# Designs tried in a protein design run: designed miniproteins, single chains, continued (4). Part 5

Each design is a single chain, and the fold is of that chain. pLDDT is the mean over its residues in the fold that is shown.

## One batch from the design tools (miniprotein)

Design m12141
Fold by ESMFold2-Fast:
Structure m12141 (fold): chain A 100 residues (1-100)
Amino acid sequence: SMAEELEKLPEEEKEEVKLLIHGLTVEMLKAKLEGREEEVEKALKWLEENIDKVAEDIAKLMKEAIEAVKSDEEEQEKKIEELTPKKEEYLAIVKERQAA
């Protein structure tokens, strides 16, 4: 869902794309901590397949997401806490667009 949304956003909405990547990072790290390995693997594959197709700023955030999933549990929990506000901001934007 979040990964699919990245492909739909226009170049002009780069800040929204960055919020999407932060949201995806939070969901991927939560999946890792909860033992949902298939969800983590799918997210990592999507990031690796699309990293060369996005702007350099966004590619950097994607690389940081890939590195975060390889970090220790304490660092993963810290990243979730730091990025959760950005995920909430992205979900608020999506909710507004859905007009529901």
Scores: mean pLDDT 78

Design m12142
Fold by ESMFold2-Fast:
Structure m12142 (fold): chain A 58 residues (1-58)
Amino acid sequence: SLEEVLAKGQEAKAKYGRFVPEEVALELGKVGGLSEEEARLAGGNLSALMGLAGERLG
């Protein structure tokens, strides 16, 4: 859900800042309804991941 993506995104930002480890990026992508390829496109960039997830769920 969008709420779950937002909550996990905020938690990841608090822990890692602007860039997250690959494993975290893939988990956020999975929750956001993104393919593994779409999640990898973000390159760990949290803002890009959240933007892609927002488009997929919105």
Scores: mean pLDDT 77

Design m12143
Fold by ESMFold2-Fast:
Parts: sequence; structure tokens; C-alpha cells
Structure m12143 (fold): chain A 90 residues (1-90)
Amino acid sequence: KEKIQKALELLDERKDSLSEEEYKLLKLLLLYLGTDPSNFSSEDELLDFYVEKLNLPNKEEARKLIEKVSEEETMEKLGKQIQELLQESE
């Protein structure tokens, strides 16, 4: 829990070295990992959560980010970055 918060802080510090899309996707995955899975009973609830936490203008933008993170190439790249952030967060 604290590790996820530290990872989010490290991600914010590295924002200038990441594309806007990569930053949002990494933040989305860290938020998901830091959230109890039982809080998500539907995709619509998950979209509302990301709209609020990522300060997105609407659910459509949240859907686009989820679709992008679901791409195999994207998941392989982001998975490595997530592990690195979590390790550096203790």
C-alpha cells in the first residue's frame, strides 16, 4: 500500500522522461494494483474510478487508456517499468 504511493510519487518525478500516454498508463496500472479488486464489480465502476483519479475529462478517455494497456506490446513494456518503480519504492 505504502509502496504503491511511493511508486506513484516516483512516477510523477519522472513525468518529463515519459510520454503523456506512458505516464497515464503507468499511473493507471499503479492505481489498479493499489486498489482492492472487490471494489470493481463492473467495468463502468472501474472507468469512473480512473476518470476521477487521473483527472480525465470523461469515461471515453479512460476506455482508451484501458484498451491501450491491454495491448500485448504495451503490457510487456509497462510491466517492466512497474516492477522497476515498485522495487525503487522499497
Scores: mean pLDDT 73

Design m12144
Fold by ESMFold2-Fast:
Structure m12144 (fold): chain A 76 residues (1-76)
Amino acid sequence: SAAEEEAKRRKKYFEFLGELQVVYQKNIEKGIDEARRAVEEKTEKLKQEYPEYQSLVDKAYELIMMSLEIEEWRRG
């Protein structure tokens, strides 16, 4: 059903978001540039592993990058 497909897509989105968030948190202590690189590398890997979910991976990436931009602005 449409509801089942929507639930499946939502679950996948939060899985991708969680994986990118973990990578962000582990690398942000090393610096802004290190966090950006690590998130970009993980995003490319996820897009390679899940070509059918590229749009959801991109959406998760955009949210994490927004967090990174806020952190960069806060640090000056």
Scores: mean pLDDT 88

Design m12145
Fold by ESMFold2-Fast:
Structure m12145 (fold): chain A 97 residues (1-97)
Amino acid sequence: MEELIEKARKAADDFVQAIRDGNEEQAKKSAIELANAVGELMEKAGFDKREAAIKSVAIRLLGVAALSAPTQEERDAFADGVRALVDEAIEEAKKKA
């Protein structure tokens, strides 16, 4: 569990930083790592597939918004939203475990 939590936090931090830096290639790479890490974390915590899918879809939609938003301010806000959802998923996983 701890290794998956660290992996998810690192991927989320890397994603937020890449968006702030305007590094689209790094942001895309971090988004893939983040999606995989959160999926693994939710599965290991014993969430049902529907609950895990809802959280994963929300994170992916905010990630797409962060990459495509017309202003840097909006991109940063969506990236912070991704981080917040990842932190919520981690806390929910800890409570369920």
Scores: mean pLDDT 80

Design m12146
Fold by ESMFold2-Fast:
Structure m12146 (fold): chain A 68 residues (1-68)
Amino acid sequence: SAEEELRLTLKEIFENDDEDFVLSTLRVIAKNGSPEALEIAREVFEEYKDKFSPEQIEELNKLFEEAK
């Protein structure tokens, strides 16, 4: 499914790419993604939250809240 593909893609990006690319991808999904994509992006963000700075966490939480 598209949801499973997105989750796998985000996890792969998180494991293999730099933090800036991961953040860029999450920001794009937060602004332009479907409700389903937003939930998956939020779940992946929460799973890997310890990799982000407090400022990045605040920014992404605000973007996800505004996207609802």
Scores: mean pLDDT 76

Design m12147
Fold by ESMFold2-Fast:
Structure m12147 (fold): chain A 100 residues (1-100)
Amino acid sequence: MEELIELLRRKEYEEAKRVFEEILARVRANPAEMGPLIMAIHKNKDLFLQFADHLEEKKEYGLAADLYFLLSFVYRMLEGDVEKADELLAKANKLYAKLR
């Protein structure tokens, strides 16, 4: 997790993408690892928003959708920012539709 945050701070997005994919694979294998990921996103919202926007621009629709979905959860459940959460969820759903 720490490595991902440092890569995002340096805008090393190609390497950050690889690390993020590894984290998502671990979360899928062990859902208990979702909590630490959500807390990392909550603490570093701006970095993860910039990363999600970069992934969308590079047409990495699956990863961008997953990250926008996680961000929407953080804004809704931890920040109480329903408007931002709805915006991010709509963006995630639109990108998921492109994977068909």
Scores: mean pLDDT 87

Design m12148
Fold by ESMFold2-Fast:
Structure m12148 (fold): chain A 100 residues (1-100)
Amino acid sequence: SAEEIREEAKKLIEETTKKLLELQDKLSEALENKDIEKAKEIKKEMEALIDENIARLRELAEQSTDPELKEELLRDVEYEEELKKILEEKFKKAIEQIKK
């Protein structure tokens, strides 16, 4: 049902957000310690998690016969894609600052 898809998407986003916050704390620690290789590892893990979330949200959108729910899920995908861009820009700036 549309309600079941909506609840699955909500749970997925909440669980992914929690994991990303935990990884963000680890990334901040690695950057503070100037451990560039560890920071790259954590960033890659964060990107993989976002990509998996996007893929699942797209699958849920394809399963939905409700146009409003499909649009909502595709907006959630756009939000996740924007988070990935923000992560890239913030990481680039942090690494440039460490290399100075």
Scores: mean pLDDT 87

Design m12149
Fold by ESMFold2-Fast:
Structure m12149 (fold): chain A 77 residues (1-77)
Amino acid sequence: LEKKIEELAKELEEKDLKEEEFEKKLLEIIELAEKLGYPKSGMEGSKLELYYKNERYDKIYKELPEKAKELFEKLKE
């Protein structure tokens, strides 16, 4: 699961994606993070869609393990 999340994050960095594809990939990463046992309350539906391209990921996932924090830091660049 972590490797797949890393692969998706790499696609977000390397590919010139349209906004819709970028949001889709981010949502998939979030779903995979939930499967790793991260707080479900931070991943509730429409609220996340407002923050896909914002630094506000820290507000939702500040308690995530270090590996996930590194991943989200890369997505914010």
Scores: mean pLDDT 51

Design m12150
Fold by ESMFold2-Fast:
Order: structure tokens, then C-alpha cells, then sequence
Structure m12150 (fold): chain A 65 residues (1-65)
């Protein structure tokens, strides 16, 4: 939960690369890997970083959960 909270905080501050890093670390926690919200946050951070292809993959994972 700490990684997820730090990711949200970084994203709100406009630190998209840091947000992406924390959201990725949050996926190491099984409960968060099963949460569509974390995958959507990863997709949005990837999109802000210009990686639309990766963002689409994460959106698809979120939709499947």
C-alpha cells in the first residue's frame, strides 16, 4: 500500500516517471496486482510519458480484472 500511495502522490505532483516506478513496485503485492485501479494508474502514467502502446496494454489488463 505504501508504494501505491507514493505513486498517487507523485502522479498528482506531475512526477509521472516516479509515479510509474511506484505503481510498478505496487504490483509486487498480490492484492494490488489483482486490482484494476493499479493497472489503470500505470496506463495513465505511461500515457503521460508518451508510451501509448504500453498504456493500451495496461488498460487491457485492468479491463480483464
Amino acid sequence: SEYYSKGVEAYKAGNYEEAYRYFTKALSQPRLADSPGVWRNLAEAARKLGDEETAAEYDAKAAAL
Scores: mean pLDDT 83

Design m12151
Fold by ESMFold2-Fast:
Structure m12151 (fold): chain A 80 residues (1-80)
Amino acid sequence: TTAEQVIAAIEEFFKKSGKDKITKEDIPELRKTLLEAGVDQETVDAIVKRLEEKIEKDGFVTLEQAKAIALGVVIELKNK
């Protein structure tokens, strides 16, 4: 799993959905999109957890916020 691969999958999901913001209802389809793009399940689970935490706090996650969160997760997992 690479940061480029994850970012591309997130951008594809937002473009296909026609949304600039996602909510809790969008999480299952986002998870599916990441897995279908070849992102490891452990990385997908970590990204989804961080996105769900952001949605709980703010009610939504923007494309820019989702990309930043996903990049942070990939970096953290690589440095363990």
Scores: mean pLDDT 82

Design m12152
Fold by ESMFold2-Fast:
Structure m12152 (fold): chain A 93 residues (1-93)
Amino acid sequence: MEESEKLYKETTAKMDELVARARELKEQAGDVLSELTAQLAETASTMKGQTFMAMLSDPETGYKRAKEIADEYLGKAQELLDKAEELAKKLLE
């Protein structure tokens, strides 16, 4: 299903950007960000797995379910990244 594949590719790319940013912050601020970076990576893995499974469950409703899952987990990932950025900012000043 081409639309589901596009959704998976786009949401995966967005999640990978959030994970990459968290890794950059960890390189700058050090091991204090290890837990937040690990939680973000775990969130990314869970999103990818659940989004993929949702797309396989039903061709007609799977896209909508996958989009809901992706939006929810991208929101959680952004929240974790925001916490990492604030902590890094405080430590690097």
Scores: mean pLDDT 81

Design m12153
Fold by ESMFold2-Fast:
Structure m12153 (fold): chain A 90 residues (1-90)
Amino acid sequence: STLEEKAREAALFAIDAAERRFGLRLSDEARAEAVRAGVDAALRAYENGASELTAVFIGASQAVLVATGGDLEKAAALAPELEEKARELV
């Protein structure tokens, strides 16, 4: 699988985890925006020298930030779960 495919899977996982843990219900449009933001962040991190693991983790974290409206505390709470998922994908 490509880095883009791994980043997309991690972003989708991250949004699902945020919805489940924080009781969020995103519209299809908001979900698509959060996925796009996560994938873009992952690809940028990798282009800037991050490892695949770090890039996928950064992307997943960005997806949570967009999904939660910039809630850094919620993103931090999910960080261990997102890191575990990134490790599974790389």
Scores: mean pLDDT 91

Design m12154
Fold by ESMFold2-Fast:
Structure m12154 (fold): chain A 69 residues (1-69)
Amino acid sequence: MKELLDKLKEAIENKDEKKALEYAKKLGKKLGVEDTALSITRMVMNQVKAGKVTPQQAADAAVRNLESL
């Protein structure tokens, strides 16, 4: 679990949306909440694209939200 969260964090920090969604899908599938994990990841990536948060802030928010699932 932590290894997938670390990879997801790195992908978001690198603005690699494809890799971020891939790791979110794997993590969400393992937790039984694939759609929720993908939705959270897409939302934080969209906030980065809109300039509302830094990639690091988005990565931290995604990890925190996914760890609470």
Scores: mean pLDDT 81

Design m12155
Fold by ESMFold2-Fast:
Structure m12155 (fold): chain A 77 residues (1-77)
Amino acid sequence: SGLELLRQRFLDRTRELAKRLKSEEKREEVLKWAEEQAAAIERRAREQGWGPQELLEAYAALEEEVEAKVDELVAEE
């Protein structure tokens, strides 16, 4: 499904971004957080009847949040 494909692409991108972190613990933290946020998007999409455009926009915004979180954690290493 389109929802599953978007989730998989987002998590793949998150894994790539997390490779910038030297700490395995911090990488796992980012991945777990991203998985939780993706689940929240899926729940909201079902509750509100989102179409493909809304899903794309939500995942694009979440990807920016992941990048910011990784940047913050990298700066603290």
Scores: mean pLDDT 85

Design m12156
Fold by ESMFold2-Fast:
Structure m12156 (fold): chain A 87 residues (1-87)
Amino acid sequence: SMELEKLKEQLKELLKKLYELRMKILLEAGEKYNASFGSYISSLNVTTSESMALKSLSEEEKEKLKKEIEELQKEIDKVVEKIKELE
């Protein structure tokens, strides 16, 4: 079925996006450097100490990623349900 094939393709794409977002959170949570702070320091052309390094994601950025993951999970659940209906 073309419809079933299309849904399986959509599921693969959504799972890839979910995996990439989860990996991003995991890597950023493990980092010793704040990427935003690093960019800011680069613009100021100054040196910084490691004691000033922060986690690479702000709380706002973490909440945004959490929300994106939740939204993707809902879309995945919908596609899985559609696949089950067609099988």
Scores: mean pLDDT 62

Design m12157
Fold by ESMFold2-Fast:
Structure m12157 (fold): chain A 76 residues (1-76)
Amino acid sequence: SDADLEALLAELERLSGKRLEGAPADWDALQRLRHFLETHGATLDAEQRARARALIEGADLDDLSRGLLLGLLEGP
């Protein structure tokens, strides 16, 4: 739902610019975003996609993790 996406994006915004790898709470937020994108990615509007993309690209992630999340966001 939009509320679930907004909650996840708000959590990731608190982690903006921080290293997400190795922190249990940060990793959980990232995994919830991944699950949300796998389940609801096709239903996101352009604004929600742009916001999620900016947060993923701004996060301190390795290239494989970033590529996976961006791929899920854009749809295969």
Scores: mean pLDDT 66

Design m12158
Fold by ESMFold2-Fast:
Structure m12158 (fold): chain A 67 residues (1-67)
Amino acid sequence: MLSEEEIVELLSTYSDEVLANIKAALAAVGIHAETNEEMARALLANPDHPVARAVLHELELLKKKLA
């Protein structure tokens, strides 16, 4: 599983447009986060939520591609 620090690092590799789209998708389901650190905490707090789970899965795939 990804740590909070790993999620923040991976989110920092995305463009501002991609980050805005992720924030909008999370906000649409009641998960609000402004910073990458807040987003990482929100994702880890909601690991079984379908939207949060999908984002975490994409981040795990991104980590594997960057390794």
Scores: mean pLDDT 82

Design m12159
Fold by ESMFold2-Fast:
Structure m12159 (fold): chain A 97 residues (1-97)
Amino acid sequence: LTPEQEKEARAAIVIIGIAVAITTLPNVKQEEYEEFARYVKRLAEEAIKLVKEGVSPETARDIIEGLRKLADVAEQNGFTEAAEIARKAVEEIEKLL
C-alpha cells in the first residue's frame, strides 16, 4: 500500500470502530462502562492522529460526523465520560482543519 492508501485504510477501520461503538452501546453493562470509555478514547486518539497525518477532507468529515453521533448516543444512554471523550476529539480535529 502507498502511505496515502494506508492512512485511508486506517481511517476506514476507525470509522467502522465508531459505528460498532454506536451500535453496541445500548448493550454495554454498567460494569463495562470504564472499559467502553477506554475503547472510545483509543478510537478518538487514532482519529486525531490520522487527521494530523493528512487524511482526505471527506474522510476527516466522516470521522467528525461519526464521533458527533457517538457523543450524542453515549450522552443519551448515560455514558457521560465516553460522550465527553468523543466531543473533545471533534473539537481537536476541527482545530486541525
Scores: mean pLDDT 86

Design m12160
Fold by ESMFold2-Fast:
Structure m12160 (fold): chain A 77 residues (1-77)
Amino acid sequence: SEVDELFEKYDKDGDGYLDYEEFKELLDEEGSRKLSDAEIEALFKRFSVNSKGGPNPKIDYKAFKTLVELMPWLFEK
């Protein structure tokens, strides 16, 4: 699916997660509107998961798919 292709394109490490920098780049390049840094951070915090004891939250594939399903207008032309 297009969602799968977007996720894999920006998952540079191939670890099955998008970090903040990868997520921001995805929204900046593929998004239908310019979001502020605060808006991007709010979305990232809402959809990111902390791995057990990890310092860096990341968005997994299920969370990313849910984001696209809840907010399809982020990617509409």
Scores: mean pLDDT 75

Design m12161
Fold by ESMFold2-Fast:
Structure m12161 (fold): chain A 55 residues (1-55)
Amino acid sequence: AITPIDKRVASLENEIRKGAPAHEQTHLKLFILKLYKSDEEVESEMNKIKERLEA
């Protein structure tokens, strides 16, 4: 099933894939998946990862 969180995770994963090295992409994907268990934690960490990519 597709939830709003699943879409946000997929979108962020795509952004990470654009800029992150291959090995970091795997770690970031795992990190996002791990946080997926909590809506609030997912949103918080997704925002942090996004900011880190932009910095």
Scores: mean pLDDT 62

Design m12162
Fold by ESMFold2-Fast:
Structure m12162 (fold): chain A 97 residues (1-97)
Amino acid sequence: MELKEIVKEDLETLKRSFERLAAEGKLPKDIAERAVKRFDEIIQKIDEGKPLAEVLRDVAEFLRELAEEVKDINPGLAESLRRLAEEYQRLADEVEA
């Protein structure tokens, strides 16, 4: 599977995870809706042929912002988002090298 397709599948999984957390009352619905919308915008950038390194950096930055926003609501999710942001940033640096 091409890296672009793997990243799109990962973002789709993140969207479903945020929707599920909101449905379970573990996350405010407005935060989940904004996250889903932003992930859709990033997926659209991939489909439009934007450089993958740029897309991966956008994901990393957004995940860091979400982690700060949810840290007092769901600390476990915030920690997971911070770690995932670090992974996406590392991947962005690797594909640009």
Scores: mean pLDDT 83

Design m12163
Fold by ESMFold2-Fast:
Structure m12163 (fold): chain A 100 residues (1-100)
Amino acid sequence: HMDEKIKEIVKFFGKLLGLTPEQEEEVYKMVMSDPREGIREAAKRGEVKMFEAIAAVSIILGFISGKEVVRILEEVGSTPSEITALALRVIGLVEDYRLK
């Protein structure tokens, strides 16, 4: 039951962000294995949509807090303006899911 719910959340953000099926599968894989490392790697590579999807799904599932996402962005060397922009995008995605 939890696996089906997680896949539904991933598909929801895949549709919102325009992810490919292969990108949706990678989001699912990273969230289930190591969401913190998934967020870190996506941020390092500038993969904004992958970062947003992994962060939003992980926050909704309670695996990671928004404060932890900000800390990871600081650790990878994101600027304050980049952190603010990405944090606002992730907050918006989480709220879009909660209010559906």
Scores: mean pLDDT 85

Design m12164
Fold by ESMFold2-Fast:
Structure m12164 (fold): chain A 88 residues (1-88)
Amino acid sequence: SSGSLTQEQQDAVIEKFLEYLRKEGVPEELIEKVKKLLEIGRKEGKLSLGFQMASALVAKHKGLLSQLEPEEQEEVEKLIKEAEELLK
């Protein structure tokens, strides 16, 4: 285990991911949801899961789910449902 990310490093990784989504043309309403998921993940010490849920929401928005293998699609749909539950 080589070093836990500091809060400053976590903030930088989140900001870089949000900037990437903006460049990819993701709408601001979805970016706000992604930011909320990442902040929840950070607070709970599960930032990697936050990124997985956020990426799943982005994949759904881009219509990429139909391009995934059935097993991968099932896992992504599970992450989407978990993300939607956290955003309630």
Scores: mean pLDDT 80

Design m12165
Fold by ESMFold2-Fast:
Structure m12165 (fold): chain A 91 residues (1-91)
Amino acid sequence: SLPMPRLVKGEPVLPADPALVQGIRDAILATRDRPEFTGQAAVDYLESLGLSREEAARAAVAPVMDFLLTGYQEPHERSLRIAAARAQAAL
């Protein structure tokens, strides 16, 4: 089953490894014609690196949330959109 991203109440915490973040992003972008599989693509990629399904699902939450809110735009624009989404959720 697909791990459903939670609605952002706070800023998502991304992995510190930029290569891991880029790999997750590339896996997600490969599903742009099938957006229903975005979460599964991130989990499948992380499992391919040796994480368990549960570890992969947990690690995928923040990158998938970041993608859904910002479309993987420039980091500055991404942070602004996440902040705006947090403000909207707080209303």
Scores: mean pLDDT 58

Design m12166
Fold by ESMFold2-Fast:
Structure m12166 (fold): chain A 78 residues (1-78)
Amino acid sequence: PTITEAPTSGKVGEVVEITGTNLDAPGMKIYIGEKEAEIVSANSTKVLARIPEAEKGEHELYAEAQGQRSNTKKFTVE
């Protein structure tokens, strides 16, 4: 998976939109720091993910599928 656009901040429980490629790969997960985000919906170019109960502050946002990690984006949990 590859992330081309993602929001830079959000609150726990908020649903955010992540844009990229291969975002519907088998076993795909979205992470904010060490916390797995709930995937609300996904297709090949877009994921809607719910911000998990993560510590407030700056984290790395990335996707992972079948042991392949995407590029990272900075994300601040408010």
Scores: mean pLDDT 80

Design m12167
Fold by ESMFold2-Fast:
Structure m12167 (fold): chain A 63 residues (1-63)
Amino acid sequence: GPKAEELRELSEKLVELLKKTDPRITSASFEVLDDETVKITFTVRGETFTFTATIEQLKHFLK
């Protein structure tokens, strides 16, 4: 639906921003869980971190 598409687009922008701003981030990816939430996964110095975010939280991160 439209919310899932916006969530996907914002998630792609955040993943690209993370990779661009910190060269220690060797990988970053996302997985859409539902219409309002996404799981972001990134690896820094061989350690993998995950967090979940809503559309509103992604908009705040991209300010």
Scores: mean pLDDT 80

Design m12168
Fold by ESMFold2-Fast:
Structure m12168 (fold): chain A 87 residues (1-87)
Amino acid sequence: EEELRKIIEELLELIEEALRTGKVDWEKIEKLAKEAEDIAVRLILEGKASERDLEVMRLTGETLRALKEKAPKEEIQKLVEETRKAL
C-alpha cells in the first residue's frame, strides 16, 4: 500500500535525522508509528496486507525499539536500510 510506504519512509527519515543531530522527536515519531499501525491493521482486516507490508511493519518496530533502547548508531542505520529495502 502506497500510503503505508510513504509514512514509513517519513519515519525512517526522522530516525536518520535523530542519528545525525542527536535529537529525537519522539512526539512526531510516535504519531507516525501509530498512523502506520492503523493503516496496517486496516489492510489486514480488509485482506489487503501483503507479506511485504507485514515485514515492513516488523522491521519498523525493530528499528524503533533499537532507537528507544539507544542501540549503537551502526545497528540502527542497518535496520533503517533493511526497512527501506523491504518498502
Scores: mean pLDDT 84

Design m12169
Fold by ESMFold2-Fast:
Structure m12169 (fold): chain A 58 residues (1-58)
Amino acid sequence: SAALARALVERAARAAADGDADTRQRAIVKGHIEAVEAGAPEEDAAASAEEVARQLGV
C-alpha cells in the first residue's frame, strides 16, 4: 500500500536525518527495500522513495 510504503521510507529517512547526503540517500534506498519486503507494491515503494528524496534534496 502507498501508506505503508511512505511510512517505512519516511522512518528510514528520519533515522538518517543527521547524516550526510550519501547516508540519507542510502537510508531512502533501504526504506524502499523494506517497504517491498513488507508487502508494498514496487510502484508504491518507488514513488514514496522518489518523493522523500525530492523533499530532502537528495
Scores: mean pLDDT 82

Design m12170
Fold by ESMFold2-Fast:
Structure m12170 (fold): chain A 85 residues (1-85)
Amino acid sequence: AIERAIELARRLGELFIQEMEKKGYRARAGIGMLPSGEVVLGITVYDEAGKKVGTNVVRISLSGEISIVRADDEDLVREVIEKLR
């Protein structure tokens, strides 16, 4: 159901932001929807001066399958996905 995909996106964004803040970065998460009904989570990362340093985008299917569209920090994206299991 779409509610599960949105919940997974929210949890993934929260965990990723927490991990980035532990490393001294700031992050902002945005959730959107594709015409296909899939949920998209975009996370932008900023340094301590407020400069944009990275972008991470994942897609979540209605069944809860997570795929990486783009990851400037792929290792952290994969770590956070594993923590949701």
Scores: mean pLDDT 83

Design m12171
Fold by ESMFold2-Fast:
Structure m12171 (fold): chain A 93 residues (1-93)
Amino acid sequence: ERTVLNEEEQKFFESIQELFDIQREGYQATLADDDAAVAAQQDQLLVWILQHYEGLSEEEARQLVAAMTDEEKEALIAKAEEKIRKEWEEARK
């Protein structure tokens, strides 16, 4: 049982919450059939993933996202989701 998170665990938890909020907003935009909002949220998600998991700056992440194919974007999201899921399962123990 862990009653207090350390500084690293707290930062990780905050980052995960931001990611879930972005994913939820993207899902809601999809349900609302708002293509512009869906595209904007997907790009925000990809930039966030590149900054937090690959260590890129916001500018570098945006440039990379602009150069990516849809297949590469889907692969990056899937890789990030797997890593987040494993880290979340470990953090809950």
Scores: mean pLDDT 69

Design m12172
Fold by ESMFold2-Fast:
Structure m12172 (fold): chain A 64 residues (1-64)
Amino acid sequence: SMEAQIQRGVDTLLKSEPADVVLAQLERAEALAREQYAATGDPAARRQADFARRMVAILRQRQA
C-alpha cells in the first residue's frame, strides 16, 4: 500500500540520519518540489511534494 511504502521510506532514511535531520531534509524536499510544481506544472513534482509531506506527517506522528 502507499502508506506501507511511505513508512518504509521513513524507516530507510532513519537508518542513515537522526530523526531531526531526516525531518529537516524531508521538509526541504517538500518545499523544493512544491516550488518546481508552481514553476512548471509538472505532475511528477506534485507527487514528489505530496510523498515528502506524507513522510513528514508519519515521522511527526512517531515522535508524538
Scores: mean pLDDT 84

Design m12173
Fold by ESMFold2-Fast:
Structure m12173 (fold): chain A 99 residues (1-99)
Amino acid sequence: MKVAEIEGTIETAGDGAELEAALAAFGKKVVEAMKENDEVNVTLTILRDGSRLRLEYRKTGWKDGTADITITGAEGTGGFEQQAADIREAAAAEKAAAA
């Protein structure tokens, strides 16, 4: 089994369109890694207006058009504190349901 690690940082002070474009570009990088690897572990940091969101997730099973996504970490500061909390709660609920 081949495993890859991908880290990215997106810095934006603009509107949602700039963030969406940067996320799309980063997503292409993850998809390219999935072509060569059975598992990709991703760390993505988003910086906006002095706020920081750090997401950690794992992608598997992409070869036939279905990807399993597991959130492994989420941390937020400033304007991203609530989003990070919501992501952690959703990930915890998924783990509880799987147990």
Scores: mean pLDDT 73

Design m12174
Fold by ESMFold2-Fast:
Structure m12174 (fold): chain A 104 residues (1-104)
Amino acid sequence: SSFESAKETIEGLLKEGKLSEEQAEEIKYVLELAEKEKDPKKSRLLRYAASLSAAIAREGISSEEIKKALEEAVKEGVIDELEKKILQMLADGVSAKEIAEEIL
C-alpha cells in the first residue's frame, strides 16, 4: 500500500538523521490517521501534510524555500486553498501532528 511505502520512507529518513525520533513518530501517526479516515478529502489532506513533512526533511528545505514554492504553486494554480494552508503551516514550523488536528 502507499501508506506502507510512505512509512518505509520515514524510517529511512530517521536512519539518515534527517528526522528526529519525535518527528518520525508524528509523521507516522498522521499517516495512520489518513489510513483510518473515512472522509476521502480529509484522508488526502492528511497524506499531503505527512508527505510534504517527509519531503521537506529529506531535501533540507528551508522556511524561505517553502514560502517561495507556495507562492509559485498558487500563481500557477496547481494547489487548492487547503493545500496552501498546509504549506503555510509547514513553512511556519508547525508539526505534522498539529496540522492533522487542524484538518480533523
Scores: mean pLDDT 82

Design m12175
Fold by ESMFold2-Fast:
Formats: C-alpha cells, sequence, structure tokens
Structure m12175 (fold): chain A 85 residues (1-85)
C-alpha cells in the first residue's frame, strides 16, 4: 500500500473512532509506536481542519510537539489537508 493511501485510510479511521485499527496501519507503514501514530493523526486533523493550518505549518507542529520524523509529519499533514477539501 502506498504511504499516502495508508495515511488517508488511518485518518478516516481516526475520524470514525477506530483508533486501534488506525494505530496498527500507522505503525506498520511508518515504524512509529501505535499510540504515537494515533496522537499524530488526531493532531494533524485538528491543526488542518479546526485551526486552518497549511500542510507545511501542521507538519512543523507535529515534529515540534510529538517528535515524529519529518517525512511522517509531512505525509500526515498533506493527507489531512486532502481530506479537508
Amino acid sequence: MDKYQAALKALRLVREGKEEEAGKILSETFGIPEELGVEAAKLALKLVEEEGKTPEEAARELVERLGIPEEVARTLAEAAWLLSL
């Protein structure tokens, strides 16, 4: 599965309250702990959808607040932005 498709699926699962399934997808795809992946997905959705941040601004906040890799933060932020369209 493409990393972007995995991120989009995980973000949709988080929105549906299926956090455990989302965490497994994010852990398998990006090699981060399941709980950290869920927290990152929730924060990406909040920053983009509720706070109106750009993908670049959201990715910076994900790295600064959660310490996730920049590649993972950017992918989640861009996926969250696509879901907000």
Scores: mean pLDDT 86

